Designed miniproteins, single chains. Designs and how they scored, part 93

Each design is a single chain, and the fold is of that chain. pLDDT is the mean over its residues in the fold that is shown.

## One batch from the design tools (miniprotein)

Design m3436
Fold by ESMFold2-Fast:
Structure m3436 (fold): chain A 99 residues (1-99)
Amino acid sequence: MEEKLQLEILGSFVRMASWLAKKAPSEEDAKLLEKLIEQLKKFEGEEAKRNIGEAYLTLGETYAALGDREKAIEAYEKAAEYLEGEEKEEALKKLEELK
Protein backbone atom coordinates (compact mmCIF):
# COMPACT_ATOMS: atom_id res chain seq x y z
CA MET A 1 0.00 0.00 0.00
CA GLU A 2 1.02 3.66 -0.48
CA GLU A 3 1.31 4.05 3.30
CA LYS A 4 3.94 1.29 3.50
CA LEU A 5 5.96 2.92 0.71
CA GLN A 6 5.84 6.25 2.56
CA LEU A 7 7.08 4.55 5.77
CA GLU A 8 9.93 2.88 3.84
CA ILE A 9 10.96 6.22 2.29
CA LEU A 10 10.80 8.01 5.68
CA GLY A 11 12.84 5.22 7.27
CA SER A 12 15.49 5.68 4.57
CA PHE A 13 15.54 9.44 5.32
CA VAL A 14 16.02 8.69 9.06
CA ARG A 15 19.00 6.43 8.26
CA MET A 16 20.48 9.06 5.91
CA ALA A 17 19.97 11.85 8.48
CA SER A 18 21.58 9.60 11.14
CA TRP A 19 24.65 9.07 8.93
CA LEU A 20 24.93 12.82 8.21
CA ALA A 21 24.44 13.80 11.88
CA LYS A 22 27.22 11.41 13.00
CA LYS A 23 29.60 12.92 10.43
CA ALA A 24 28.80 16.62 11.05
CA PRO A 25 26.08 17.25 13.69
CA SER A 26 24.21 20.54 13.24
CA GLU A 27 21.04 22.36 14.35
CA GLU A 28 19.71 21.85 10.81
CA ASP A 29 20.13 18.05 11.17
CA ALA A 30 18.22 18.18 14.49
CA LYS A 31 15.36 20.13 12.85
CA LEU A 32 15.26 17.67 9.93
CA LEU A 33 15.00 14.75 12.38
CA GLU A 34 12.19 16.52 14.28
CA LYS A 35 10.28 17.00 10.99
CA LEU A 36 10.81 13.32 10.06
CA ILE A 37 9.45 12.31 13.49
CA GLU A 38 6.35 14.50 12.92
CA GLN A 39 5.70 12.74 9.59
CA LEU A 40 6.31 9.26 11.08
CA LYS A 41 3.84 9.94 13.93
CA LYS A 42 1.03 10.05 11.33
CA PHE A 43 1.52 6.28 10.89
CA GLU A 44 0.77 3.40 13.25
CA GLY A 45 2.33 -0.01 13.74
CA GLU A 46 5.68 -1.56 14.65
CA GLU A 47 7.60 -0.24 11.62
CA ALA A 48 6.54 3.35 12.38
CA LYS A 49 7.47 2.93 16.07
CA ARG A 50 10.91 1.56 15.15
CA ASN A 51 11.59 4.42 12.70
CA ILE A 52 10.43 7.01 15.27
CA GLY A 53 12.70 5.42 17.91
CA GLU A 54 15.69 5.42 15.54
CA ALA A 55 15.03 9.08 14.68
CA TYR A 56 14.84 10.03 18.39
CA LEU A 57 18.06 8.10 19.12
CA THR A 58 19.87 10.06 16.39
CA LEU A 59 18.24 13.33 17.56
CA GLY A 60 19.61 12.64 21.07
CA GLU A 61 23.10 11.96 19.70
CA THR A 62 22.91 15.17 17.63
CA TYR A 63 21.86 17.36 20.58
CA ALA A 64 24.51 15.72 22.81
CA ALA A 65 27.18 16.54 20.19
CA LEU A 66 25.87 20.14 20.03
CA GLY A 67 26.10 20.41 23.86
CA ASP A 68 22.33 20.56 24.45
CA ARG A 69 22.17 18.01 27.28
CA GLU A 70 18.51 18.68 28.19
CA LYS A 71 17.25 18.08 24.63
CA ALA A 72 19.54 15.06 24.29
CA ILE A 73 18.07 13.49 27.47
CA GLU A 74 14.50 14.18 26.27
CA ALA A 75 15.23 12.61 22.86
CA TYR A 76 16.85 9.49 24.39
CA GLU A 77 13.88 9.05 26.77
CA LYS A 78 11.55 9.17 23.76
CA ALA A 79 13.78 6.75 21.83
CA ALA A 80 13.55 4.24 24.71
CA GLU A 81 9.72 4.53 24.64
CA TYR A 82 9.57 3.57 20.94
CA LEU A 83 12.43 1.05 20.70
CA GLU A 84 12.74 -2.58 21.87
CA GLY A 85 15.57 -5.04 22.56
CA GLU A 86 19.15 -3.99 21.84
CA GLU A 87 18.12 -0.61 20.40
CA LYS A 88 16.21 0.23 23.60
CA GLU A 89 19.21 -0.82 25.71
CA GLU A 90 21.41 1.50 23.60
CA ALA A 91 19.05 4.44 24.24
CA LEU A 92 18.93 3.68 27.99
CA LYS A 93 22.74 3.42 28.14
CA LYS A 94 23.11 6.82 26.46
CA LEU A 95 20.59 8.26 28.94
CA GLU A 96 22.64 6.85 31.85
CA GLU A 97 25.81 8.48 30.45
CA LEU A 98 24.10 11.91 30.42
CA LYS A 99 21.86 11.34 33.47
Scores: mean pLDDT 79

Design m3437
Fold by ESMFold2-Fast:
Structure m3437 (fold): chain A 98 residues (1-98)
Amino acid sequence: GEEVLRLVESIPDEVLEKAGLTREDVIKAVRGGLENMAEAAEKGDVRKVDIYGVATALILAAAFNTEAARLVIRASDEGSKLVKEGKYDEAAEVVRRA
């Protein structure tokens, strides 16, 4: 979650204004999405890891932060694979570090 949130801080204010978004709204939505992904991973819910990953990446793409969106998709993919292997705590950690 930390690297993704650092990239959100780098989005120019003019880009957010064109999207009709505030930085605070984007941070809140992205943080919530990442927390939901980590919780789903801890519970072994692969489908919810994937759904929250896609939703969070779409928010970032709407804010024109393609790098952060790619990090979220990668964390979702890796987290889902770890959940399928029964490694729920490791899956949650991957999401938290993204």
Scores: mean pLDDT 80

Design m3438
Fold by ESMFold2-Fast:
Structure m3438 (fold): chain A 88 residues (1-88)
Amino acid sequence: SLEELEERNRRLGEEVVRLFAEKGPKEIEEDLKKEGKEYLIDIADEVAKLPSDEEAIEYLKKKGLDGLDRTTVLVLASLKRLKEAVEA
């Protein structure tokens, strides 16, 4: 069902956030490289430069990313923004 698929996507997103909670952006990038998803790192760098979450979501939608890859990019971009803010 659509509800079942939406719930699965939500749970996968929560698991990605939890899994990366103990990692810095460099460790996440290394994991993505091992999975052959290096292109998500470039997308996350672009997303991190966007001024709002709404613009980030629109950009990712145009890239055709699925729920899990989209969540991974948003998490990585948020961590990169936080690191930049702390280092400023």
Scores: mean pLDDT 73

Design m3439
Fold by ESMFold2-Fast:
Structure m3439 (fold): chain A 74 residues (1-74)
Amino acid sequence: MKPTEEQLDAEVTVALAEIYVAIAKISYRRGAPKEEVLETLKKAIDLARQALPYDPEAANRVIEEAEKLIKEIE
């Protein structure tokens, strides 16, 4: 199995999206402003959506986790 250039870019993009979700979780737990946490989660979703055509399973997992956090914050 050989990863394509697009597949490698998608893997990096998903990893960045996961990092943004982790940052949002930590910030939320530490009492960061709601707007800041929501902006971070929106960035994670935007990154995951960019990866959707190349890695739909990983991208959807990030989107679901971010959306769950948004619901908890709202």
Scores: mean pLDDT 80

Design m3440
Fold by ESMFold2-Fast:
Structure m3440 (fold): chain A 79 residues (1-79)
Amino acid sequence: MEVRIEELKKLLEKDPKNADIWLALGLVYMEEGKYEEAVKYFEKAIEIDPKNKVAWRNLADAYEKLGETEKAEEYRKKA
């Protein structure tokens, strides 16, 4: 997991405006149970590509895992 995060961060240094890399990092943090970190990466993916419904859905899922049920429902409606 940590090695995968390091590899994705190196890709991000080469292409920091690639929303897919930000999304991939968020997903890895979700798999590790680091939901607050996952939120930050998904928010960056949405900032770069606000039409990315996958990022909106995963942001909602991350908030649900944090117990932020009202925020999760709000973001799920945007997906």
Scores: mean pLDDT 82

Design m3441
Fold by ESMFold2-Fast:
Structure m3441 (fold): chain A 69 residues (1-69)
Amino acid sequence: SAEEARRELVEEARRAALADPKATEEQAEHLAEILGADFDALLREGPERAAEAARRMVEAIRAAAEASA
């Protein structure tokens, strides 16, 4: 569902931000809030588009983490 896609996106964003040991919890929360708001804006255009965009963003975050390892 779109809500599940939103939750996965927010959780992945927070996890990725906190992978930097110098990042604060506040910075991780702020990134999660920004991506959640972007998802909510897309959701107004259509739940299927929002879910696909969230899925691609999660894949991009994971790919960036792998490239940094």
Scores: mean pLDDT 78

Design m3442
Fold by ESMFold2-Fast:
Parts: C-alpha cells; sequence; structure tokens
Structure m3442 (fold): chain A 60 residues (1-60)
C-alpha cells in the first residue's frame, strides 16, 4: 500500500471517529478537547511515520 493511501485512510478514520465522539459529547469543553486532539493527531498523520499515525487513530 502506498504511503499516501495509508495517510488518506488514517485521516478518514480520524474524522469518522472524532465525529462520533463529538456527537456523544455533552459539554462544550468535551467538544473542544476532541477538536484539539483531532488537530494534534492530524499533524502526526501528515508529518510522522505511518505506523505512529495508525496507532494514534486506533486509540480513538
Amino acid sequence: MSTMQQRSQNISQLYSKTTQQINQATTPQQTQQIMDQRSQVFNTILNGPVSVGQQVVDSF
């Protein structure tokens, strides 16, 4: 699998999982925390090794 395809899949999974978490959030603080985590993980997926990006996405 190409590195670009793997990163694209990780980004897609990140947005899917964080959208579900946001829908389950009951306070604005919880929503903000999820958004902050998404931004951090997105940077890891783009700039880090594919294996690390996959592990972080799987942690959601």
Scores: mean pLDDT 78

Design m3443
Fold by ESMFold2-Fast:
Structure m3443 (fold): chain A 75 residues (1-75)
Amino acid sequence: SKLGENYYLTGLAAYRMGDYEAAAVSFEKAIEYTDPDSELAAQAYRNLGKAYEKLGKDELAEKYFEKAKAIEEKL
């Protein structure tokens, strides 16, 4: 979905600016509007994990890294 891709790009921009809270919200929206088994979903989960890692939420980051890995292993 173009909407999922647009949210993903918005998340990347927020992450580059150091706004990790805004990045996490945008990556969560990207996941919501994307095919759950797609490469874009895997990328969104991985970057969501990175955003939570920057926020010091290590357990939540690990959860999303595992979700990204599970999708990547099916591609």
Scores: mean pLDDT 87

Design m3444
Fold by ESMFold2-Fast:
Structure m3444 (fold): chain A 87 residues (1-87)
Amino acid sequence: RARELAAEAAEAAIAGDEEAHARLVAEYVELVLETYETDPEEARRMMAEALKASARALEALAAQGKLDPAEAAELAARLRARAEELE
């Protein structure tokens, strides 16, 4: 479920569907917050997965010419580093 939501949010971003992306991100954040109360380790893994999915979306958008490749690569690297800290 959580992994699927993160993937759907990334796909919405790649497709340029800003409304779907915002909605899916909000749903994912709510799920993470609910999980954090009962299983903080799982919530951290969910956040790491979301950051990795976001990094992939940025790289895909840059490959499509929709984002500056240098800025997208720098942000993707920072998101991946943050994900490693949460794992």
Scores: mean pLDDT 77

Design m3446
Fold by ESMFold2-Fast:
Structure m3446 (fold): chain A 66 residues (1-66)
Amino acid sequence: SEKRERLLEEAKKLVDEAIKNNMSDSEFARKIRELVQRALAEGVPLDDVREVAIEAVNYYFKKKDE
């Protein structure tokens, strides 16, 4: 869905900013929780939000392993 794609782009942007700014894992986790809470409040389906959160976390750790 378009909302899922937009959420994924926001999550990827958050990951890129976290890596660029050397953000701690705890701070990144806090920001992802905030993104998840907003998406759920906006009516994005739980399954879509869960998938995007998992992709964002995986992308974050992949970027850190460079």
Scores: mean pLDDT 84

Design m3447
Fold by ESMFold2-Fast:
Structure m3447 (fold): chain A 69 residues (1-69)
Amino acid sequence: SPSDAAIAAAEARGQRYLPAIQAQSAKVDEIDATETDPAKRTALINAHNQAIADEVQAQLLKDKLLSLS
C-alpha cells in the first residue's frame, strides 16, 4: 500500500488540478449548450477532454521528474 506521505502528496497534486478540471467541465457544458449539431458537439467535447487529459498528464510527469531531481 502507498505510505501516508505518498497518499497526501497525491491528494495535494489532485487538489492543484481540481480548479482546472472544474473549469473544463464548465466549458464542456458551454459546448453542449451552444453547439446544435450532436456529432460536432461530441467531437468538440472529446477533443477538449483529450487536450485537458494530456495537459494534466504532462504536469504530473513534470512534477515526478522534478521530485527525482
Scores: mean pLDDT 71

Design m3448
Fold by ESMFold2-Fast:
Structure m3448 (fold): chain A 59 residues (1-59)
Amino acid sequence: SELERRGEREIFEKLVEITRQSVAEVRKTRDPSKATSTEDLLKVREELREKMRKEIEEL
């Protein structure tokens, strides 16, 4: 079970890193100054979720 615990930690850390990289990429595509509205934040989160899913699939 410690191997499972370590595996979950590594996956979580990878997800955090992927999220940070994806945020930087989305910022390049979108207007960063306007990403403060609730609707824009929701759209950014949706795009990040899709990007993360694709990256995880390729892992």
Scores: mean pLDDT 66

Design m3449
Fold by ESMFold2-Fast:
Structure m3449 (fold): chain A 76 residues (1-76)
Amino acid sequence: ALSLLERFHQLVEELVGTGDLEAFIEGLEALAAESPPEVRELLLELIERLRDASPAERRALIVETARRLQELVAAL
């Protein structure tokens, strides 16, 4: 099975390749549903912020979320 962090990275790669924000959000919702509470909250926060963000802001949000996710997964 893929790790949570690897699954997040796959979703980001698909977004970069396709530009399909809705598919990315659906993937994040699915990942959040099977994640520990702290990770779920982080992913749901990202979803909320992405819906109102410009393309440039989306990149910054994804990078920051990836960093925070790596820290949370390391603490689990």
Scores: mean pLDDT 83

Design m3450
Fold by ESMFold2-Fast:
Structure m3450 (fold): chain A 60 residues (1-60)
Amino acid sequence: MAVSPEKAREAAINSALHEGLSEEEAEKIGEKVEKEAKERPLSPQELASLISKEIEEAKK
């Protein structure tokens, strides 16, 4: 079952903050993940992979 865009955004923000990113960076990742979830159905596994990738990119 696809994750809702709202839940995807919340999960992304919470994960980014837990990984030590700023609130501003966490919100940007949340927006990107929410947009992806609106454009295509994301499974929980796909969502987790996308969040991990975005956090890694933000830390570079």
Scores: mean pLDDT 81

Design m3451
Fold by ESMFold2-Fast:
Structure m3451 (fold): chain A 76 residues (1-76)
Amino acid sequence: MPILELSPELAERARELLEELRRLAEVAPKTSEFAALLSAARLLIVAAHSAFSEEEAEAALEAAEELLRELKERIE
């Protein structure tokens, strides 16, 4: 079980990011670089559920959002 029980807002945000990650994984080029970046984004989302504080969870989700934004730019 994760150390932190996420607030409903953070849990929903994490769920939305995982759904976006799945969409990007389907359309991204099948390269080692994209595989590594997609994996990093997934790990950040997972880290939010294992965070020791809400601030740590928010930081992890913000980092995931930024990485997913970069991935969208690079898929083109």
Scores: mean pLDDT 78

Design m3452
Fold by ESMFold2-Fast:
Structure m3452 (fold): chain A 93 residues (1-93)
Amino acid sequence: MSPETQEAARLAERVVELAREAGVAEEDLERVREHLAAAVEALAAGDLEAAIEHLRRAADVLSEAEPRAKDPFLLSSALVAVASLLTALESKL
């Protein structure tokens, strides 16, 4: 596995943990987890466009969960982490 794919996988795990600590509902956490896993798999396959699309969907789920979050700061940190990876991948297109 490439160092870039490994770093993306670690970031995905951190995003899920931050969202869980922020009090995001289990249903929304599962959706975030599925999109982040799909993004990492797309990266491993060299499909940057698919990876970007899945990361955007994960960010959308997190944004929609914001009004229900117990800790908006942790949720914001999760969103920033996803946005940082998106920016890095978009720079390669």
Scores: mean pLDDT 84

Design m3453
Fold by ESMFold2-Fast:
Structure m3453 (fold): chain A 78 residues (1-78)
Amino acid sequence: MKELIRKAAVLSTAAAIEVVAADYAQMLGRPDEAERFKKAAEETIKELEKIAEQLRSQGYDDIAKEVEELAKKFKEKL
């Protein structure tokens, strides 16, 4: 569990940075860079969803649900 929580924290931070970077690049008129950050965020979110599934498979349903909700929020911002 400790390792999965650490991975979720790292991936959540990366996704947040990538989402903000995509929006910022779009605002600066750099759509190619915005698209690259968006794709990076999508990949990071997929890894976060895998961590949620691993937590669920180990019986940590409450924690898995929180990680799933966080991943969903990042997807909604893209």
Scores: mean pLDDT 85

Design m3454
Fold by ESMFold2-Fast:
Structure m3454 (fold): chain A 61 residues (1-61)
Amino acid sequence: AAAWNNLGNVYLEQGNLDQAEQAYRQALRIDPNNAGALNGLGNVAEQRGNLDAALTLYKRA
């Protein structure tokens, strides 16, 4: 989980939202309650303008 979450963070910093989302989803596949990955997906959703999805993900983190 940690390795996928860290990879997601790197892609997010590069602005590669599709790769960041994939990496965070892999972290959540291993640990569905990974707060870092949930927050990361929320950040991706927020940057895409999907505020409702971002809020839901942040609340689950």
Scores: mean pLDDT 80

Design m3455
Fold by ESMFold2-Fast:
Structure m3455 (fold): chain A 61 residues (1-61)
Amino acid sequence: SLPSRDEVIAKLQAQKAASTDPETQHLLDVLIQTLEETPPEDLDATIRFVTGVLREQEAAA
């Protein structure tokens, strides 16, 4: 099952707080805004996309 919007946003906010790289902080802000602006019908697809990006970002660190 996919995490909720609130769970993913909380994780993105935590990653932003832990990051010292301004480009990473900007990327995380864009992902948070994207999730907040996504309508309910597209939410599952957006969550899958965002969690994929976050996983790649974590693997690169």
Scores: mean pLDDT 78

Design m3456
Fold by ESMFold2-Fast:
Structure m3456 (fold): chain A 96 residues (1-96)
Amino acid sequence: SMYEEKLKEAEKLLEEAEKKLEEAKKIVDDPNGDLKKARQLFEEALELAKKAKELAMEALREAGDAPLEVILRIIGVILRAIGLELDAERGLKELE
């Protein structure tokens, strides 16, 4: 169904956001790290997390009578996206 494609796309974007967030944190933890690159990665992670959340919320609206396991998976993606948004925003705040 249409919600399954949105869920898969959201999960893919979320994985990309997590990788960028991890790279940004690694740069920040390096005393000689390129903080401009870290900021760019946090901004990219935030954008990807926001897109993933929007797609997962659309999937939840379209899921209707989907099995409970599918509904819980979608909710899990939404919560994970919110967590990544908060992490990325915190990283950006620490960089000014």
Scores: mean pLDDT 89

Design m3457
Fold by ESMFold2-Fast:
Structure m3457 (fold): chain A 93 residues (1-93)
Amino acid sequence: MSRLARLFTAASILLTAADIEHPELEGEIKRLRDLVIEAMNAVENGDYETALKLLDEAIAEARRLVAQHPDSPTLRGLLAVLEEAKAEVEKLK
């Protein structure tokens, strides 16, 4: 399995954990999940520019959530995984 595929899987797991731990963030977690799915689809289609744009949007949202919930290891882990996924996509351009 590619490193990028493993990072998208990790993001999906962390999003599910965040949804359980922070039910008050249902709308924000859904928006993040939609962005991650769209980024993964863009990667599968070889559209790395669109994938990078979507990952930048997801990273910005994750940073806001981390700022609001600084003690959440799940949200910090999600941000780290999204930043690593962006770095991997940049290598594919």
Scores: mean pLDDT 87

Design m3458
Fold by ESMFold2-Fast:
Structure m3458 (fold): chain A 66 residues (1-66)
Amino acid sequence: MREVDVTVTIGAEEISEEEAREIMRGVQATMPADERVGRVRVVTAGMSAENAERAERAMNEVAAEL
């Protein structure tokens, strides 16, 4: 199975863990059966660096469960 790095652009100041899970499920559903999310990078214009890192961490934790 091949791991794919994913970049997610967020226009909000924060996202919930539930929103992160929904985003990751959507991403996984569009991937080929032999691929999975290996790493998620979050990019945002409105979020502090700390909040962006927190969102990225939450998304990576959800991706590891999927």
Scores: mean pLDDT 73

Design m3459
Fold by ESMFold2-Fast:
Structure m3459 (fold): chain A 104 residues (1-104)
Amino acid sequence: SLTQPSSVTARVGEKVTISGTASQDVGTAVDWYQQRPDGSFERLIYNTSQRAPGVSSRFSGSGSGTTYTLTISNVQREDEGTYYFLTLGVDPYQLGPGTRLTVV
């Protein structure tokens, strides 16, 4: 199974981390997505630590084994939304429950 915190809160300009945890080792095949207002998903990070083209350098990924982290530095109000941890290291692929980021 995959777990994420249900919500995190940050102030504008702060650094926030969102953790994804898997019940088994998922290797490097870990992606992070932001859900857009229309319900579609934008890929932010792929292969654990690679930033997708066009994504702000404020977003970074790290992790290994069972614990993976999305880091957002210098948080902006526009970063509000739901973030999803996805792994392709198991069959079938698994999507996390999502973490809602609130910016105050």
Scores: mean pLDDT 81

Design m3460
Fold by ESMFold2-Fast:
Structure m3460 (fold): chain A 80 residues (1-80)
Amino acid sequence: SEAERLRERIRELEEKIEELQKELKKKLEEMKKKEKENKDAPASERRKLVIEEIAELLRIVGELAGALLEKRRLERELAA
């Protein structure tokens, strides 16, 4: 049934969300480590590294937001 298909897709999105949350936590730990490792680097180089790290963080956050919105959409369809 359509309801069973929606429940399965929601379940798959829950797994994807969990994986993305783990990736986000790992990325934040890596950013903290890089900040410590590059504390003595020139300001211009540190700025570039921070921008690159923020760009990657925004990618993960964007994917997580997309998955959360899709899950909410499917939950609303299931509730209707």
Scores: mean pLDDT 84

Design m3461
Fold by ESMFold2-Fast:
Structure m3461 (fold): chain A 119 residues (1-119)
Amino acid sequence: MLSKVEIAEKIAEALRRDLAARGAEVEVEIKVEGDTVTVRLRIRTSADPAAVVAEVVATVVRTLLELGYEVRLTRTEIVSADHTVLTFEVTGPDGTKLTLEINVTRLSADEIEVELVIK
């Protein structure tokens, strides 16, 4: 099974590629804090936040499925007009379970932050 850091790196690479293909400017940071790995993306785009959420989810799910993981959406929460949280249960080929949380926040008219938390 891949480490949480290796999973985060593959997700970050896929998101950078797919978002850049749509003309977005993307800055990526990966942080490791104990057993939790966070991928933070700063995205400059004029796209609708809902379209960005859809693209992020599609890229993340596809990447995990290609790596042999099973992915199940467990929670969707609209915190505000500018903040959406999605929680996934991710099951590895060995049966190990991980929680993946995707936070999407509109910071301005042309800037979105996406934070993925793997625990």
Scores: mean pLDDT 83

Design m3462
Fold by ESMFold2-Fast:
Structure m3462 (fold): chain A 89 residues (1-89)
Amino acid sequence: MADLEAGIAALEAGDLDTAIAYFQRALAAAPDDEVAAAVLLAAEGLKNGNASAATGAMLRLVGLLLEDPDDELARRALEAVMKAVKASE
C-alpha cells in the first residue's frame, strides 16, 4: 500500500519512471491488487505513447469504483491517471 501511494504521488508529479518503479513493487507485494495493476498499465502506456493502455486502465479503475465507491485509493489512482493523460495531450 505504501509503494502504491508513493507511485500515485509520483504519477501526480509527472514522474513516470518513478511511478512505474513503485507500481511494480506494489504489484510484486500484492499480485491481486487491481488498482496497482491498472495504474502500472496506465503509467507504462503513457511512457510508451500507448493511449489505449491508459484509457483501458481508466475504465478498469472506474469499474473498481462502481464495485467499491468508498475505495479512496482507487479514486486517487483514477484522478492521477486522468491528470497524467491530460498532461500528455
Scores: mean pLDDT 82

Design m3463
Fold by ESMFold2-Fast:
Structure m3463 (fold): chain A 65 residues (1-65)
Amino acid sequence: SLEEQIKALEATLKSAKKSLEELKSIDLSKLSDEEKKYYEEQIKLTEARIKSLEEQIKKLKEELE
């Protein structure tokens, strides 16, 4: 159902936000330049994924209204 799809996406969003917090908690000052670039790219990809999930949830919720 649409409600089940929303609930599944909200659970995925919660997990993605937790992953982002974990990535942002890394002390970049102790890493090589290559490792810093890797984690900065992972943060950007995770933020883009979160935005995509939020847009999908919003669209599905509008369909329930």
Scores: mean pLDDT 85

Design m3464
Fold by ESMFold2-Fast:
Structure m3464 (fold): chain A 89 residues (1-89)
Amino acid sequence: AKVEVSLEGDGLFKVLSVTTEGNTVRVDFEVGGNDLTLTAKSDRPVKSAQLLDASGNPVPGAEVTVEGQTVTVKLPAYSGRGTLVITLE
């Protein structure tokens, strides 16, 4: 599956790696800023998504929304490494 990630808002965003294994896509990233929106677009329908910090815990205050092939992540103030885990249908 192909996943494209973009950032909207005032901050830094860098994709470090994208790994696909079966129906799971892991997007490792580095981010820093306030009120950032990440958008991930898949070539396949998305079943679920999770935003995890560098320790594998959910990011507090992050809002993750799945709509068809699009995952939208609204981030509060967050800086550092994280992983967006996307499960495909």
Scores: mean pLDDT 80

Design m3465
Fold by ESMFold2-Fast:
Structure m3465 (fold): chain A 114 residues (1-114)
Amino acid sequence: AGVITESGGGVYAEGSSVTLTATGPAGTVADSGVGWLKVQPSGRVTTVIGNSSKRAEGVRSRYSGSKSGSTATLTISDLQAEDTGVYTAVSGGLGTDGKTPGLVAGEGAEVTVV
């Protein structure tokens, strides 16, 4: 069973940039594509990165994703108030039996834009 840990959350000024990282054990981030979801304070969930470096349709170019080894990165440049939310990485992993493929998500990194 894999656990994904996100880091880089915090309070950021408008117009600045943030880099979030997600790490996971073998069988998660290193071996699978990584998606990034945004959870707004309203509870609305949107996909910002669909697969490692590929943005979801309609997502602005200031969102960029990358993956190297066991670390996935989400960078948001030119931060706007609308970017406030919890960003959660989702990757492939193994289920509770340790054999069946499934999705593993982290608890999320909270980003607040002021």
Scores: mean pLDDT 75

Design m3466
Fold by ESMFold2-Fast:
Structure m3466 (fold): chain A 98 residues (1-98)
Amino acid sequence: TAAGLRAGIRAGAILGAAGARARTALAGAVGGLAGGVAGIVGGGGSPASAAAGLAAAAVAGATGGALAAGGGGAAGFAAGMITAVGGGIAAAVYAAAG
């Protein structure tokens, strides 16, 4: 659902930014994965949608985490948020198109 996607995206951004110093890649990946799962559930749960959503979320989480580690502070948070939102939107578009 759209609400689930937004919640997952927000969680991914927060976890990515929070993980910037201690566990950036893991926190970002977990948050992104949660967002991807929410996207899959909202998209009707086909295996193809599941695979695409998880892959997109994993890439988004990893990228957001890496950016957060490099940027720190507000820059890291913004990068993580943009990446998580982008990943969630991509998963939703894929689900709608498939």
Scores: mean pLDDT 56

Design m3467
Fold by ESMFold2-Fast:
Structure m3467 (fold): chain A 94 residues (1-94)
Amino acid sequence: DPVRLQALRDRLARLTRQLRERLAAERANAKTDVEKNSLDQLESATDAALAGAHTFDELEQLIEGLEGQLELFDQRQERKRRAEQLLEEKRRRR
């Protein structure tokens, strides 16, 4: 089904743009070489996976992988936000 295949490619392109924007933001906030190297490896691995995805199953699996990675970034950001809020509350309760 060429319509379904094109829809998957369009979704993948959108997710790839979102991931690259998120990686750029995370890289700007990275404080250690280990964090920066991990982000570089993730970007490289994503580019390799994109180059190798040619079938419906490969495209769907890659989409699920990218969505999972974006969820992981969102979860890390939420954990940081909660930790900062707890520290602020402790300061207020002095």
Scores: mean pLDDT 78

Design m3468
Fold by ESMFold2-Fast:
Structure m3468 (fold): chain A 80 residues (1-80)
Amino acid sequence: MKYLEEGRKALEAGDYRKAVEYFEKAIKEDPNNAEAYYLLGLAYYRLGDSKKAVEYFEKAIKLDPNNEKAKEFLKRIKGL
């Protein structure tokens, strides 16, 4: 999936704003993609937007309850 891949490249480059844009496009193409919600949450977390990070990690967990990484980040944000 082009947008998910481009978003990952933007995350690796530290361009979290561009990563958000690509992951939002990935979600628009596939609203049930738990991984896209997780990566969007991760991008917002790195931007310092904890409120949006929590929102998207919760959506990722709702779609995939076995997403341990999303649960870990959610716990860390709420534990801070």
Scores: mean pLDDT 84

Design m3469
Fold by ESMFold2-Fast:
Order: C-alpha cells, then sequence, then structure tokens
Structure m3469 (fold): chain A 74 residues (1-74)
C-alpha cells in the first residue's frame, strides 16, 4: 500500500541518519492524508528519539494543542 511504502522509506531514512529528509517525508505524507494524525505523531516520536530537535518541538506543539482541545470538549 502507499502507506506501507511511505513508512518503509521513513524507516530507511532514519536508519541512514537522514533525519531532515525523514521529517519532510513524514510531513508530506500527513498533508496528503496517507498517514493519520496518530501515525504522524508516532513518526515524530521516532525522529525525536533519534535526536531530531525540530520533530521534538512539533510533537510538543501538537500534543499541547490536543490537551487543550480535550479540556474544552469536557
Amino acid sequence: SEKEKVLEEIDKLIKEGKLDEALKLTEEAYKKGILSEEEYLEQLRKLQKAGHKKAAEKLIEIETKKALERMKAA
């Protein structure tokens, strides 16, 4: 599937240390609707664990926004 191919490419880029390319591919896949929000966040967590500062910052921003939305939905 298109999702499986994208996830394989992201994993390969992370293994090769091409973290900026992996982040870019992850963002494009999410914008195109190939990855769900949860799958996108999982890829950001992988990039954060690999040491990518921008991915960590994006993850915190999205998780903070989701926490605020949950408080308002109660």
Scores: mean pLDDT 83

Design m3470
Fold by ESMFold2-Fast:
Structure m3470 (fold): chain A 70 residues (1-70)
Amino acid sequence: SIVEKIKEFAEELHEEMQKAVEEKDEEKYKKLKEIADEANEIVQEYLDGKLSEEEAIKKLEELLKKVKEI
């Protein structure tokens, strides 16, 4: 479900952001913040009916992959 995907994404993003703060990696934190903003836009487009649940899940999975690659 979209709710479970949002939860998974939020947990992974939070963990990586906390690591960036602890490591004082400003560049990593900035990239994670940009990904967070993109995720918020995807969720908002889903809530506005502009994206289907399947499209929103796919876009969040692509962003989650980017979180892991930083």
Scores: mean pLDDT 86

